# Designs tried in a protein design run: designed miniproteins, single chains, continued (3). Part 43

Each design is a single chain, and the fold is of that chain. pLDDT is the mean over its residues in the fold that is shown.

## One batch from the design tools (miniprotein)

Design m9475
Fold by ESMFold2-Fast:
Structure m9475 (fold): chain A 78 residues (1-78)
Amino acid sequence: MKKKLEEEIEGSVHILAGAVHKVIADKALARGDVETAKAHYQEAIAHYQKAIEATTDPEMRAIAQAGVEEAQARLAAL
């Protein structure tokens, strides 16, 4: 099942990328860099959405969806 493995890898890569952008955004916000925080929260949302599209695994989709919701909530507060 090469297709399933490729989908799992793609989903995982996008979840990790989303998490990295979220951490960068959180750190930028902590130092008062609102514009950098906005940009990286938007990138985090995009990556988590790509992860949802890439995988049919319910657990991976739930992780990505939680990431979208948290990043959206933080972006909306800016």
Scores: mean pLDDT 85

Design m9476
Fold by ESMFold2-Fast:
Structure m9476 (fold): chain A 68 residues (1-68)
Amino acid sequence: MIKELEERIERLAAESQRLAAELERVKAEKGGPLSANPEARELLEREIELSMEMIKLSVELLIEKKKE
């Protein structure tokens, strides 16, 4: 169970890193505020979704590790 949670978090973290890199690329290419760019907004929304899932899994992992 703990290993499965860690592996899922790792995969989501890798995906989050890819989205962050994509967002930086769009920011550098388009300029201006991120909120005014539909492509950047979509990437930000995906990042938020991934962050929420990672937090959920991290909490589950913490509970499992602290459960004696």
Scores: mean pLDDT 77

Design m9477
Fold by ESMFold2-Fast:
Structure m9477 (fold): chain A 81 residues (1-81)
Amino acid sequence: MASREEIDAEVERVFLTLKAMIAAEDGNVEEVKKILEELRALPGVTDEDVAWALEIASKAARKAGHQEVADELERYAEEIR
């Protein structure tokens, strides 16, 4: 069974992913990148986890009408895979 610290890290991963989506919906690429660096610092986070968070953020930006932001985030996801 996961330790409390491992559970807390997983909760933080979900929270940071949601924060990245919100920043992307606002068209704030710089804030998304900052949140992704925080995500990368968490225990057990892989490049695939970060790429997935970027894909979700890209979709959120596109839904909000920030096409250029969505395209930049999608490109960044491909670069780290």
Scores: mean pLDDT 79

Design m9478
Fold by ESMFold2-Fast:
Structure m9478 (fold): chain A 70 residues (1-70)
Amino acid sequence: SHSALEELERLLTRLILEGKITPEEAEAIAQAVKDGDKEKAVALVERLREEGKITEEEARQLIELIDRIV
């Protein structure tokens, strides 16, 4: 839904402002979601978690939002 996509973009923006991820990383996730590529979007989020850039909880929140959109 539009609301879930807006919430995803807000969370990604917050992670950028907190210095956890880059604008390029956030854009890649948002674009994969807009393209309907759930597998790619989830893989990008899991990579950020594996790199220690985001917490397991932040990764879960992102994946839940991705699942609601795609």
Scores: mean pLDDT 88

Design m9479
Fold by ESMFold2-Fast:
Structure m9479 (fold): chain A 78 residues (1-78)
Amino acid sequence: SAGAEAAAKAKTEEELAKAAHEILKGQSDDAAAGASAAAGAGLNGDKEAAEQGVADAVAGGVSEADATGLMKGALNLS
């Protein structure tokens, strides 16, 4: 998706936040919490916590591609 690609290619936290907003449009609070955990942990370089956030986001209804895109973008910015 466009959101997943934008997130993975993000070069700034602002670009990552824009991609996250696009991915989370119309998603549940559980999906948003998982995605926020994945991005936050990723930005801190915590790959294990970021992977848990991806799993939570996917369980909440985010696609695997969108959730992993957010994680990759965040880890690249750490």
Scores: mean pLDDT 82

Design m9480
Fold by ESMFold2-Fast:
Structure m9480 (fold): chain A 60 residues (1-60)
Amino acid sequence: AKKLEDIKKELGEVLGKENKFAKLTVTGENQIEVVTSDDGVKKLVEEFAKQHGVKVTFKE
């Protein structure tokens, strides 16, 4: 299994390929907080989270 820090790094790379950026913070054993108001970022993050079985919380 991948470490949550490695999963966070991969999420940042996925966003970067789409020319998107968001502040990512590990907030729990299986939870990442994403600071964004961009609906495109939210959708990409939700799809990624489903693929990796990670919980995501959004802040603006």
Scores: mean pLDDT 79

Design m9481
Fold by ESMFold2-Fast:
Structure m9481 (fold): chain A 82 residues (1-82)
Amino acid sequence: PKLEPLSDEAIEAALARAREAVTTGFSPAEQVALMLWATIEELAGRKDRAAEIYRLLSQAAENEGLTDEAKRWKAKADELAA
């Protein structure tokens, strides 16, 4: 399958929207979409973007009181950002 590249502007806009959405909480479908997006960025070698998305997942989990889930996402983000 041929993956079409997204523009940097489109990716930055999506990240900005995700940063805003974390303050209101993510629906289960939004959380799954973010997890899939982070995995795609990680597999594509864009570890900095993957780390940012995992950090947003960690923040969302912490806001929902899911402390163990938040720790797992933060550890993944920190590993990729190193």
Scores: mean pLDDT 75

Design m9482
Fold by ESMFold2-Fast:
Structure m9482 (fold): chain A 79 residues (1-79)
Amino acid sequence: KEKAKEELYSLLVDLLKSIGVPEEVAETEARLYVKLVESAKNESEAFGLLGPLLTGLLSQGVPREEIMRILELAEEVVK
């Protein structure tokens, strides 16, 4: 669970930076999303909370395989 949180945070920071988000902003956003996922009651709620972020990343050209990796890590954080 703790390792999944750290991996999710690092992945989100890297992906946000890859689409041009400044490092300080990427770190702040990643912390917020990890906290939201951790607070979710179940996987469906966690995926719903990530929805706008994932749609934004896809629209900026982030590969679907990276989106799937975010979802896999979010599942590990929630359980």
Scores: mean pLDDT 83

Design m9483
Fold by ESMFold2-Fast:
Order: sequence, then structure tokens, then C-alpha cells
Structure m9483 (fold): chain A 100 residues (1-100)
Amino acid sequence: SMEELEKLIEETEKLLKKFLYLVLSRAPVEEIQEVAERLLETLKKLKVDEETLKKIEELMQQVIKAVEDNAPEEEIIKLLQELGKEVKKALDEVKKKAEE
């Protein structure tokens, strides 16, 4: 199901964008957590490995904690950049395996 794979990748990218938007907008933590959970479930459906999923989950929780603690914007941006890199790496690996 290449069409399903492509839709899941697109949905993951949209959820990542929404997570970034909510974090930078200082949205309620509950809303950020809901999007984080949806993002993780989509990555699980894409069969991202458990170690990578754990790392992404830990990074998202660090971001959420930083928002709760009213951390400086520069610290939040640094965590978001690391999260973005890990998600991109996971999606690139998913795309490569689909072409095998």
C-alpha cells in the first residue's frame, strides 16, 4: 500500500508542523500532548523502530516540559531542531525501505 504509506508520511509531516506551531505559540500543554501522541501513533504505523520512537518520544516530552517550565525560547528552539532532525531521519529511512 504505497498510497497508504505516502498518506501516513504526509500526515506525520503535518502533525510535526502542528506540534511546532503549538509549542512556539505557547499553547496549553494538553493540546501539545495530544498532537505528540498522534505523531507517535503515526510513526508506529510507519513501522519506525522502537529505539528511534523512544528517542522522538523523549525529545517531545523534553519540549513539553520546557514549555511547562517557561524555559527560554532559545532552549525550546534547540529541542525542536533536534526533534525535527530525528523525525526527518526516521521518515527518510521509511522512504528508503519502501523502495526496496
Scores: mean pLDDT 87

Design m9484
Fold by ESMFold2-Fast:
Structure m9484 (fold): chain A 71 residues (1-71)
Amino acid sequence: MEEIEKKLKEKIKEIGKKLGAEDEELFKEVMELLKKNGKLEATEEQIEAVINMVITGNKEDIDKAIEEAEK
């Protein structure tokens, strides 16, 4: 569990850097959203989508992006 969460956090930070976002609060919010939806093993594409939506403040699209991953 802890190792999976650490790997996810590392992925979020790397993808966030690529997207021009380096805020620890942003990374924590992305992590919490992924954990809340059971996406501890989220793909790089899912992480990018959630980071972009957190930056834009569009939580409705975040929920849609996570739902799309379940279908």
Scores: mean pLDDT 70

Design m9485
Fold by ESMFold2-Fast:
Structure m9485 (fold): chain A 93 residues (1-93)
Amino acid sequence: SSQSQQLNQQGNQLFSQGRYDQSIQLYQQSIQLDPNYALSWYNLGLSLSQLGRYDDAIDYYRRGIDLSTGIDPSLVRLLQSGISYVQSLQNSQ
């Protein structure tokens, strides 16, 4: 929806400022309004990974994959890459 897209855009602005906790709140609001807006699931996962919350990030990426499978193959690949990247960070510690 347009409302969920606007919340996602506001979250992106906060993310670009390094304000990850606040961006997460806006992405969560976007998902509550439109759970099928898979881009917000991706952005939420990315924000959580910036905070070192790797397991949470992977869970949100997987939900985004479930929503995008058969609809947006490019977004599915991006979400899968996000999971692989987060797993590499976990293995490097």
Scores: mean pLDDT 87

Design m9486
Fold by ESMFold2-Fast:
Structure m9486 (fold): chain A 94 residues (1-94)
Amino acid sequence: SPLLERTLEVVERAIEVIRESIESGVVDKARVRELLLELMGLLNEHIRAGAPEEVVTLVLAAAILVQEFLNTEDIEKLREILEKLEEIREELEA
């Protein structure tokens, strides 16, 4: 699905930005906000397309995790968010 491929690209980009934030100790809030808006847009596209509830739930979970990323400076919390996003990526690729 082209929509699922676009969603995976955004999730992978979010994973990269979190890794960079953990390594640098600095969160680029503008980049995180852009990722959140992209995921919210994709969530709406999946809902309008009648995607399976399981897929919609995973995209929503990813958006919530990116919102948590936007709202934290705690590196330990960033590691937890990273692990959960990697799990969501694996489930979306299944």
Scores: mean pLDDT 88

Design m9487
Fold by ESMFold2-Fast:
Structure m9487 (fold): chain A 88 residues (1-88)
Amino acid sequence: SAEQEKLIAELERALEADDKYGAMRLAQQIVELLKENPSKELAIRVGQILKRSYEKGYSAASHAMLSIIIVGNMLNALDIVSWITMAK
């Protein structure tokens, strides 16, 4: 959806700015939206974005991934967590 694409674009900007708190909040919102409207393709794209950011040395990517794991566990959204982490 347009809302999901907007959140992904905002996540990419937070990662480039190495904004760890912003990246964590956006990652949480993405997991919550994916729980309501599952998309394996979108989850894999998020994982690829995080992997690329991590490889560039941005610490915000690690914080975003931690947020995904914690929120995904709380929401019992293990499929979404798996799709994102498989891309990494």
Scores: mean pLDDT 84

Design m9488
Fold by ESMFold2-Fast:
Structure m9488 (fold): chain A 58 residues (1-58)
Amino acid sequence: NIEELKKLIPDINDENAEKFIKIYGNDLNKIVNSLKEQLVKNNFSNEEELYKEVLKNS
């Protein structure tokens, strides 16, 4: 749900949180695993940079 996602990504707004939920079907584990994998592959220094990039491309 949106509140749980905001605990993981506190700077995410409601619109972006709904986009993540629509993409991953409210499965927070899929969101977290996707973010962790992309952090390693793309050398992001923090999760905030990663979620901005994912939302631009999705």
Scores: mean pLDDT 63

Design m9489
Fold by ESMFold2-Fast:
Structure m9489 (fold): chain A 69 residues (1-69)
Amino acid sequence: MVNEEEVQEAFDRIERWVFGVPIKEVPKEVLDALFEYAGDKRLSHEEVIAHLSTLDPELAAKYAASPGA
């Protein structure tokens, strides 16, 4: 289960891959995979989106095109 505060802090550690992305909209499976991948190293914004596209390409495109990105 994903906690909003913990997820928000993780995104800050990596780099905000999307400005003001709504955490609630991201599936738990995707967040968990990103968190695990990022936990081993710091990722760039581009790397986060690239990894996300491997898990769910539609979601990755959606966030990359989000307002404020």
Scores: mean pLDDT 58

Design m9490
Fold by ESMFold2-Fast:
Formats: sequence, structure tokens, C-alpha cells
Structure m9490 (fold): chain A 55 residues (1-55)
Amino acid sequence: SAEEVQLAIETVYRSFPTSSDEAIAAFLRKQGYSVTRTTVHKAKQKIQLEEALSA
């Protein structure tokens, strides 16, 4: 589901915050997730915005 995909992206991003969008997308595709670089990029932007608004 979209929610599971977002959680997976967040988990990988928090573990490897310096990884590129494509590296995270490629890793998740190997785990069986249907994700693109663009999906990862948008998810990272949302996380960064939420963190900025909470600071």
C-alpha cells in the first residue's frame, strides 16, 4: 500500500540520510517495493518539511 511504501522510504532515509533518491529507490525495489526516484524525492521533501515545522 502507499502507506507501507511511505513508511519503508522513511525508515531507509532515517538509517541512511546521505543516500541519493535513486539509491534509496533501488534498494527498496530490490526488497520488492514498486517505487521510483521521484516517489522517494517527494517522500524525503515531506519528511524534511515536517521536521522543519516541528523545530
Scores: mean pLDDT 80

Design m9491
Fold by ESMFold2-Fast:
Structure m9491 (fold): chain A 61 residues (1-61)
Amino acid sequence: NFIATVKPEYAAAAKAAAGFEAGDKVLLTPLPDGKKVKVTSLTTGASVTMSVADAKKIVEF
């Protein structure tokens, strides 16, 4: 598992999709297919599944 931070420039999109805000810490859990990750907010506990490509747009390590 990896910890990452929500990018400020994508905060509005992340908030609309999963309630994430800029600067929030999220836990990234890779799925067995290697193409998707489960993103869990460490602030709210909310989680969403998205492609690795989409996750890279929203978070920074």
Scores: mean pLDDT 71

Design m9492
Fold by ESMFold2-Fast:
Parts: structure tokens; sequence; C-alpha cells
Structure m9492 (fold): chain A 82 residues (1-82)
């Protein structure tokens, strides 16, 4: 299953648990923005005639860490809002 769909479903569940929490909404937005950056990086790397695979892999790991951290913040904010 695409990472975007899985993340969107999880973020929707968190927003439904704490619909009044601006912190959850902010963290969810940050996670989705990082995911969009990851998708863009994959498109750019695939379109490149001379892709720097090692630099691209490093950036992918950085974006995945950012997505995980933002998702964790959203979960913590949702718990505090309850």
Amino acid sequence: MPLKKKLEEKLKELEEQAPESEEVKKAAKEALEALEELAKLRRETHASENPDNEAAEKRVFELLEKIEESLKKAEEAAKKAL
C-alpha cells in the first residue's frame, strides 16, 4: 500500500480523536508536507539522466525520519487533547 494513503488514514484517525486540537492539525500538516517532498524527490530522481543515488537515499531517510517524528508529535498532541 502506498505510504501516502497509509499516513493519510492514520492522520485522519488522530484528527477524529482530537478534532479541536490545532497541535494535531499542525503535526499532521508537517507529516503530509514531508511525504510530498519524498514523492517529489522520487519523481526528480527517476527523471534524472545521472541520478546521485547515494545522496537521494540519504534524503529519503531524512524525510522518512521527519514523517515519523511529525506523526509521533501528532499522536502525543492527540493524547494531550483527550
Scores: mean pLDDT 73

Design m9493
Fold by ESMFold2-Fast:
Structure m9493 (fold): chain A 79 residues (1-79)
Amino acid sequence: SLDDAIAEANRLLREVEELALAGAPAEEMRRVLEKALSITPEEAREYFRILAETLVAELRKRDPERGATLERLLREVFG
């Protein structure tokens, strides 16, 4: 269902946040982001992008370098 897909995409976005905070390789974070986007329904993509951008903004407050890395990955994955 749409709700189940959104819930799973949010779970994967939380996984990306944990990977970023742990200093995981960019390719690992990219893989999880691409998976999250692939399961996000078309009608929810803009909503998901806003959530991801909010995560970047919050991460940048805590760690500017980690936030910048995640922002670059989001640009590459979302276009």
Scores: mean pLDDT 81

Design m9494
Fold by ESMFold2-Fast:
Structure m9494 (fold): chain A 98 residues (1-98)
Amino acid sequence: SEFSQMSPEEIRAEVDEYVAAQRARFPDDPLVAEYNELLRELVELALRTPPEVVEEAVRAAVAAVAPEAEANRDHPDKRATRARLLIEAYREAIERLR
């Protein structure tokens, strides 16, 4: 993985660029604000956790959210639905890394 060769400072810089791009594209979206905060928390936890533990926590979080993602596959509000699922997945991963 590309990320396995990056320093913590480089990873934080990439996350900051991603967050800035999301905020620029969706400035008034509270769901974007929420998952950006959760992403930052998840990244800080991941940086102080062994990679194999992070990989398992992320895999388990994705598996936990998968049934709701499938149930909402055809939901008309695709953007808000995906944002809510992402928030749930990030929260699940954060809880497992605490």
Scores: mean pLDDT 81

Design m9495
Fold by ESMFold2-Fast:
Structure m9495 (fold): chain A 95 residues (1-95)
Amino acid sequence: VAERLRALAESLEAESIKVASSSGATPDQVIAVMDRYVAEAVALLRAAGRDDLAAAVEATAAQAHALIRQGGSVPTMQAIELMKNTLLAVADEVA
């Protein structure tokens, strides 16, 4: 579970940055890409019996969504970094 969460964190960062860096990218497009990796991480944590960590990831995703919806590069990058760091932290908790 831990190694899969770390892989999801790296993929979330890379793919979210690619979308966010694209000309004409919308907040909803960045959120949609990020949420694919968040949903897989939440499912993995719930399957491992870690509903507490799944809830923490979901709460952090809500904060990340709010940052991305503010618009602009700085809050979008802060949101991506927040989600990556959260997934890495929960990976350490389940290791």
Scores: mean pLDDT 85

Design m9496
Fold by ESMFold2-Fast:
Structure m9496 (fold): chain A 98 residues (1-98)
Amino acid sequence: MKSALVYLKQAIEHLEEALEALKAGDYDRAIFHLRQAEINLERALETSPYKEELEKAIELVRKAIDAVRAGNRDEAIQYVKEALEIVKKALEKLEKDL
């Protein structure tokens, strides 16, 4: 069984790959990685104490996917960056919990 920590690390990796894909103009690859990030964040949500923060990150990932589909690259990049900041802070807090 994966812990919330493993799911958060995988979500960060997929969000970083989505950000690089968006910068490269590879929107199909960006959507793929955003969907993988969403799945990993939903799995982390099941066992994490930081539910409100993770729900906000999931909503930002969904908004990023919608922005990509609408052709709003810069808006999508902003949503991914905001989601990354939230997930990285949640991971840092979880790693400090005994």
Scores: mean pLDDT 86

Design m9497
Fold by ESMFold2-Fast:
Formats: structure tokens, C-alpha cells, sequence
Structure m9497 (fold): chain A 62 residues (1-62)
């Protein structure tokens, strides 16, 4: 599934850490969309949601 991670603060480090952790733990891929957004393609929505919440990121299912 495709998930959009958004950092409302614009913290690139939080986006990169969350994306790497999701892909490392659940598989898939991550692509930086812009300064505040990363697109993650993974099979575990709940796991991705938990990681995003830990980093203070918004998660949207596409």
C-alpha cells in the first residue's frame, strides 16, 4: 500500500528516520516527495502508523 508521511515542522531528519525504520522493519520502498513529505510503499499499515506517530509525523493512506 502507498502511504504519505508528512512532517508539519519540516524536520528532514524525522522523515528520513521514520521512512528508513518502516522500510527496514516491514519491507517496501520510500521516496522523498519534497521537504515535508515522503511516500512509503509497504505492506504493514499499523506498523507504519505506529512509527509515524513516534516521530510526530502525519500519515495518510493513498
Amino acid sequence: MKLLLTDPSGDSEALERAAVEIVTRYGGKAERVDETRVLVETDDLEGAREIAARYGLELEEL
Scores: mean pLDDT 82

Design m9498
Fold by ESMFold2-Fast:
Structure m9498 (fold): chain A 97 residues (1-97)
Amino acid sequence: MEEKLKAIEEEYQKRMDEFNKDEGPELDKVREEIGKLFEEALKNPSKRDELMKKIQELAKKYAPLFKKRREIYEWYEKGLGTSPVKELKELIEKNLK
């Protein structure tokens, strides 16, 4: 069991390192741009619908990048069964809605 868990962790780390090296900076930039648009929507309700549309378009455009990172996490979670990361994420989402 320990050897199997170690192999899953090593493969997960490898996939995440490859993703972060190749696509991580672009994903971080997109997340920052979405954050700025969201803050502007909060500060200016009259532009909220326009800014939310821009956020949705960015999410659609970069959906493959978000999906790729999500698939790495989902692979890791599936390999471990119920992971602490999944439990922590569910706890945060439940508390923050």
Scores: mean pLDDT 72

Design m9499
Fold by ESMFold2-Fast:
Structure m9499 (fold): chain A 57 residues (1-57)
Amino acid sequence: SMVDKLKAEEDKKIKELKAEMKEKMKTLSDRQQVLLGARMLAEQGEVILEARKKIAA
């Protein structure tokens, strides 16, 4: 179904964001790591909201 497809796409995007965060954190200071973590959580939220909007439409 469309819902299942959108959920799978959401999961893939979240996994990609987590992998990108891990790579970036290798070269960052403690302060920068905290800020990047917060930004990644915001981006995950945006991916979830976008998927939910498509399901609701």
Scores: mean pLDDT 76

Design m9500
Fold by ESMFold2-Fast:
Structure m9500 (fold): chain A 90 residues (1-90)
Amino acid sequence: STPVNLNELTEEEKLKLRAVNVLFFHLRLKRPDLPVDKKIAKLEEVEKLADPSEVLNQYKGTMEEDLGNYVFEESPMTVEDNIEYVRKFL
């Protein structure tokens, strides 16, 4: 995957990327019941949101927020990286 430089992203782009990573861990840990196509569709919808902070607010104080934030800071995963992971492993 192409490395992401957080310092080159706008605040809106960082917020979207953080929201995608938080939602990814929610789908992985809490929604193993969802079929792969629906998991992918949910991740793709975050990219199109006018206000991605709504996703972050929905998962505030959860383990998914902690894990998503950790991955965002240490090894940020793009929307495409998250989708590829879902296709291969979930």
Scores: mean pLDDT 78

Design m9501
Fold by ESMFold2-Fast:
Structure m9501 (fold): chain A 103 residues (1-103)
Amino acid sequence: MKKEELEEELERLIELLLEKGVIDETSAEGIRKFVEEVAEKYKEYEKLIEAVREAIERLEKAKSKEEMQMVLAALQKVLESGFKISLDEALEEVEEALREAAA
């Protein structure tokens, strides 16, 4: 819906990830660019804002850096899918991939 609202939520997400030591400044710039590209491609600002807000809520509830990294990976999958999958579905896919990599 609003580009300003998206920028505000995105900066809140990035600040949280930097504060928790999940990402560095270079990764933060990459995330900003990726979200901007998704916004331009799909024009689904409301869905993008909701996905970012849901990711922030899950990050605030996460107990470890590993859980926070999984949430970030899941958000990236949602955005790459063009919002065809939910954050919960993306989290399940990330958890499955990590189990397969460990096995």
Scores: mean pLDDT 80

Design m9502
Fold by ESMFold2-Fast:
Structure m9502 (fold): chain A 89 residues (1-89)
Amino acid sequence: LNEELNKLLKEADKLIQESADAYRAGDYKTALEKAKKAIEKLKEAKKLASTLESATIEGETIPSSELIAGLDKQIEYLQKVIEELEEKL
């Protein structure tokens, strides 16, 4: 589960970076697609985290409640990015 959680978080980070790169390039359609995929990965990570008492992320052990709170903030931020991107399309 910890390995799967770390994999999902790495995939989400990559998608967030790809979305940001597309946004800077003016490719709002790709930025939107990547941001939506990132949210799905973060939601899956949140679901897995909810089955754990603690998670080890890149060598740091944190309570799952703290990880979930961080994931919720990231999801909320990305949802706002999606709204902004939809205005530009």
Scores: mean pLDDT 83

Design m9503
Fold by ESMFold2-Fast:
Structure m9503 (fold): chain A 62 residues (1-62)
Amino acid sequence: EEAEKLADEAVKRVKEEGFTPRAIGLAVQEIIDKAKNQEERDKAIELFLKKLGLTFNRAEAA
């Protein structure tokens, strides 16, 4: 499951910066760059945010 691996790598990046908003933005950008397709990218971003304990308003699709 490639999306989970991308998310895990992004979490490592954010930990190095101390969970700053800039570090989170850069990690998301890297997921976008590495993902092969839109579906993989979207899933990886969702997993990344979940691993950080962040909830994105648009992610609460009921």
Scores: mean pLDDT 71

Design m9504
Fold by ESMFold2-Fast:
Structure m9504 (fold): chain A 103 residues (1-103)
Amino acid sequence: SDIERIENMLKSMKEILEYLKKKFPDAKKSIEELEKGVEELEKIYEEMKKLDAEQQRKLREQAEQLMTVTLNKVLRILREEVDEEKYEEFSRFVQRKMVESEL
């Protein structure tokens, strides 16, 4: 269902945020940007519970775009905050979590 897909996306984004905070605590701008994205996705998730199936589908599409845009922005910011090895480690983790959110 659209609601379950948003729940899985939110879980994945929260796991990515937790990983970022634990592994790269000095990446303050990346952390702040991802925290903002998680907050916005949580608002969409709560709003979905009040809507019909057609409106839920539209919000799910909006949430998918928000997740993609947020993660791409975080990766761009992180490249300036950490070395290449740390960036590659985080990028691989994000790719794994994005695949998991689609299942």
Scores: mean pLDDT 86

Design m9505
Fold by ESMFold2-Fast:
Structure m9505 (fold): chain A 57 residues (1-57)
Amino acid sequence: MNLSEKLKKAIKLAAEKKGEVVSLSEIAEEVGTTTKELIEEAGSIENLILAAVKEAE
C-alpha cells in the first residue's frame, strides 16, 4: 500500500475502534506506517484529527 492508502485505512480503523481506547501510534503500526508519516500525508496534525472525527460520524 502507498502512504495515501495507509492514511485512509488508519482513519477507517480509528473510526471502527471508537468503542476502544487505542493510540494513534498503535493505529499507524497496524497499517504499517508511523504517526509522522500519517501526519505528513494528511498535511497537518489538525487535518488528521479532523479526518478521523469526520470518518467516525
Scores: mean pLDDT 71

Design m9506
Fold by ESMFold2-Fast:
Structure m9506 (fold): chain A 57 residues (1-57)
Amino acid sequence: MASQETLERARALVGPLSERNPSAPRGLVVRIAHGLAVAEATGDEEGIRAFRELADR
């Protein structure tokens, strides 16, 4: 379902999210990055907000 652009966006988000959350498991960071990229691509404003809140904690 994800386009190549969405996958590249998710990869770009992993680095910054890891830097903000150095103690978080990599699997969780990757899941948040992918979820956020998909929510951005589909225009899911509620999903974008939820994943950003998860990234901020």
Scores: mean pLDDT 73

Design m9507
Fold by ESMFold2-Fast:
Order: sequence, then structure tokens, then C-alpha cells
Structure m9507 (fold): chain A 79 residues (1-79)
Amino acid sequence: SLSPLQQVNAMFYMLSVSSEAYLAYKRNEVSKETIERLEQMKKELESLLPDLSPELQEKAKQVIKEVDEIIKKLKEKSK
């Protein structure tokens, strides 16, 4: 289990991941580089899941799902 400070840092990381995905979606950033970056951030968040508190695990799962949906939409727009 992560320390309280590390859990707070994980919360800020989740906010950063969600923000990056939302900005890419809003700006219609369909480049391969943007999609790969979002996929990497998603994988990094997934790797943190086992070490998070139950409450943060649920929030992280929600962020992962949101990012996955955005990635899918961006891929549908890319040729």
C-alpha cells in the first residue's frame, strides 16, 4: 500500500491523465504520437492500480475507462 502522500500524488497523476485526454479530445488531436502517449499514460495508471486504496482504485478505473473511450474516438477520426 502507498503512503498517504503517495496516494495524494497518485490522485494528482489521475487528474493529469484525465486532463490530457480531455484536451486531446477537445482539440481533435488525432496524431499517432498523441494516441500513443495517451495509451502509455493509461498503462502507467493501470500498473498503479494494485497499490492504491480501494477508493482511489475505483476512481482510477473510472479514469482508465474515460481515457480508453477517448482513445477509441480519436482512432475513429484518424485515417
Scores: mean pLDDT 83

Design m9508
Fold by ESMFold2-Fast:
Structure m9508 (fold): chain A 130 residues (1-130)
Amino acid sequence: PQRVDGPPPSLSDLERELRKRALEALERFVEALERVIDALEADRDRALADGVAELFEEYSESLEETNPELSERFRQLAELLRRGDYAGAREALRQLRELAVKFIENSSVSEIALLTALFESLTRRLERLA
């Protein structure tokens, strides 16, 4: 009997690749924010802390209807940064990372694309502030 060549990549293979890209975008965001928190803890720059908090408040508002859990986590990060609670901000970031991983693992292809765009946008804007 003749051997049949393997099938082309499936929709499941594409979804797996998209989830991997979303996780990479999330990790870059986490690393960028950790560097910002390190700088804030060292310099106690309240103007930078307020700028980063305003960024997170903006994204929290944009997510309020579509992802209220993620919206609340950004709002908590903003409040902690405004208070100069950098230890609390690091812990909130860890919790946000865990929540975002769960969303990426359980989301549709379109939701994964939106999450990827969200974290890429956040990373660029954080790098611009620092």
Scores: mean pLDDT 83

Design m9509
Fold by ESMFold2-Fast:
Structure m9509 (fold): chain A 62 residues (1-62)
Amino acid sequence: SSTPEMNELGNEIGRLIKEKKLSEEKAKALEDEVIRALNDPDPERGLARAKEVLEKAKAGEV
């Protein structure tokens, strides 16, 4: 997807990987978790869950 929200999520994931110096395994796990959240049948709920995953990662829960 090329929506502004999806582009912003992708940019945020990239920034987190850089800032937290995540290993390839942890980076893939984070990306997979965000993708899983976005595959929710309810797009708004999926986006909210994806944002929650990123906030937890920012807090060091990855």
Scores: mean pLDDT 77

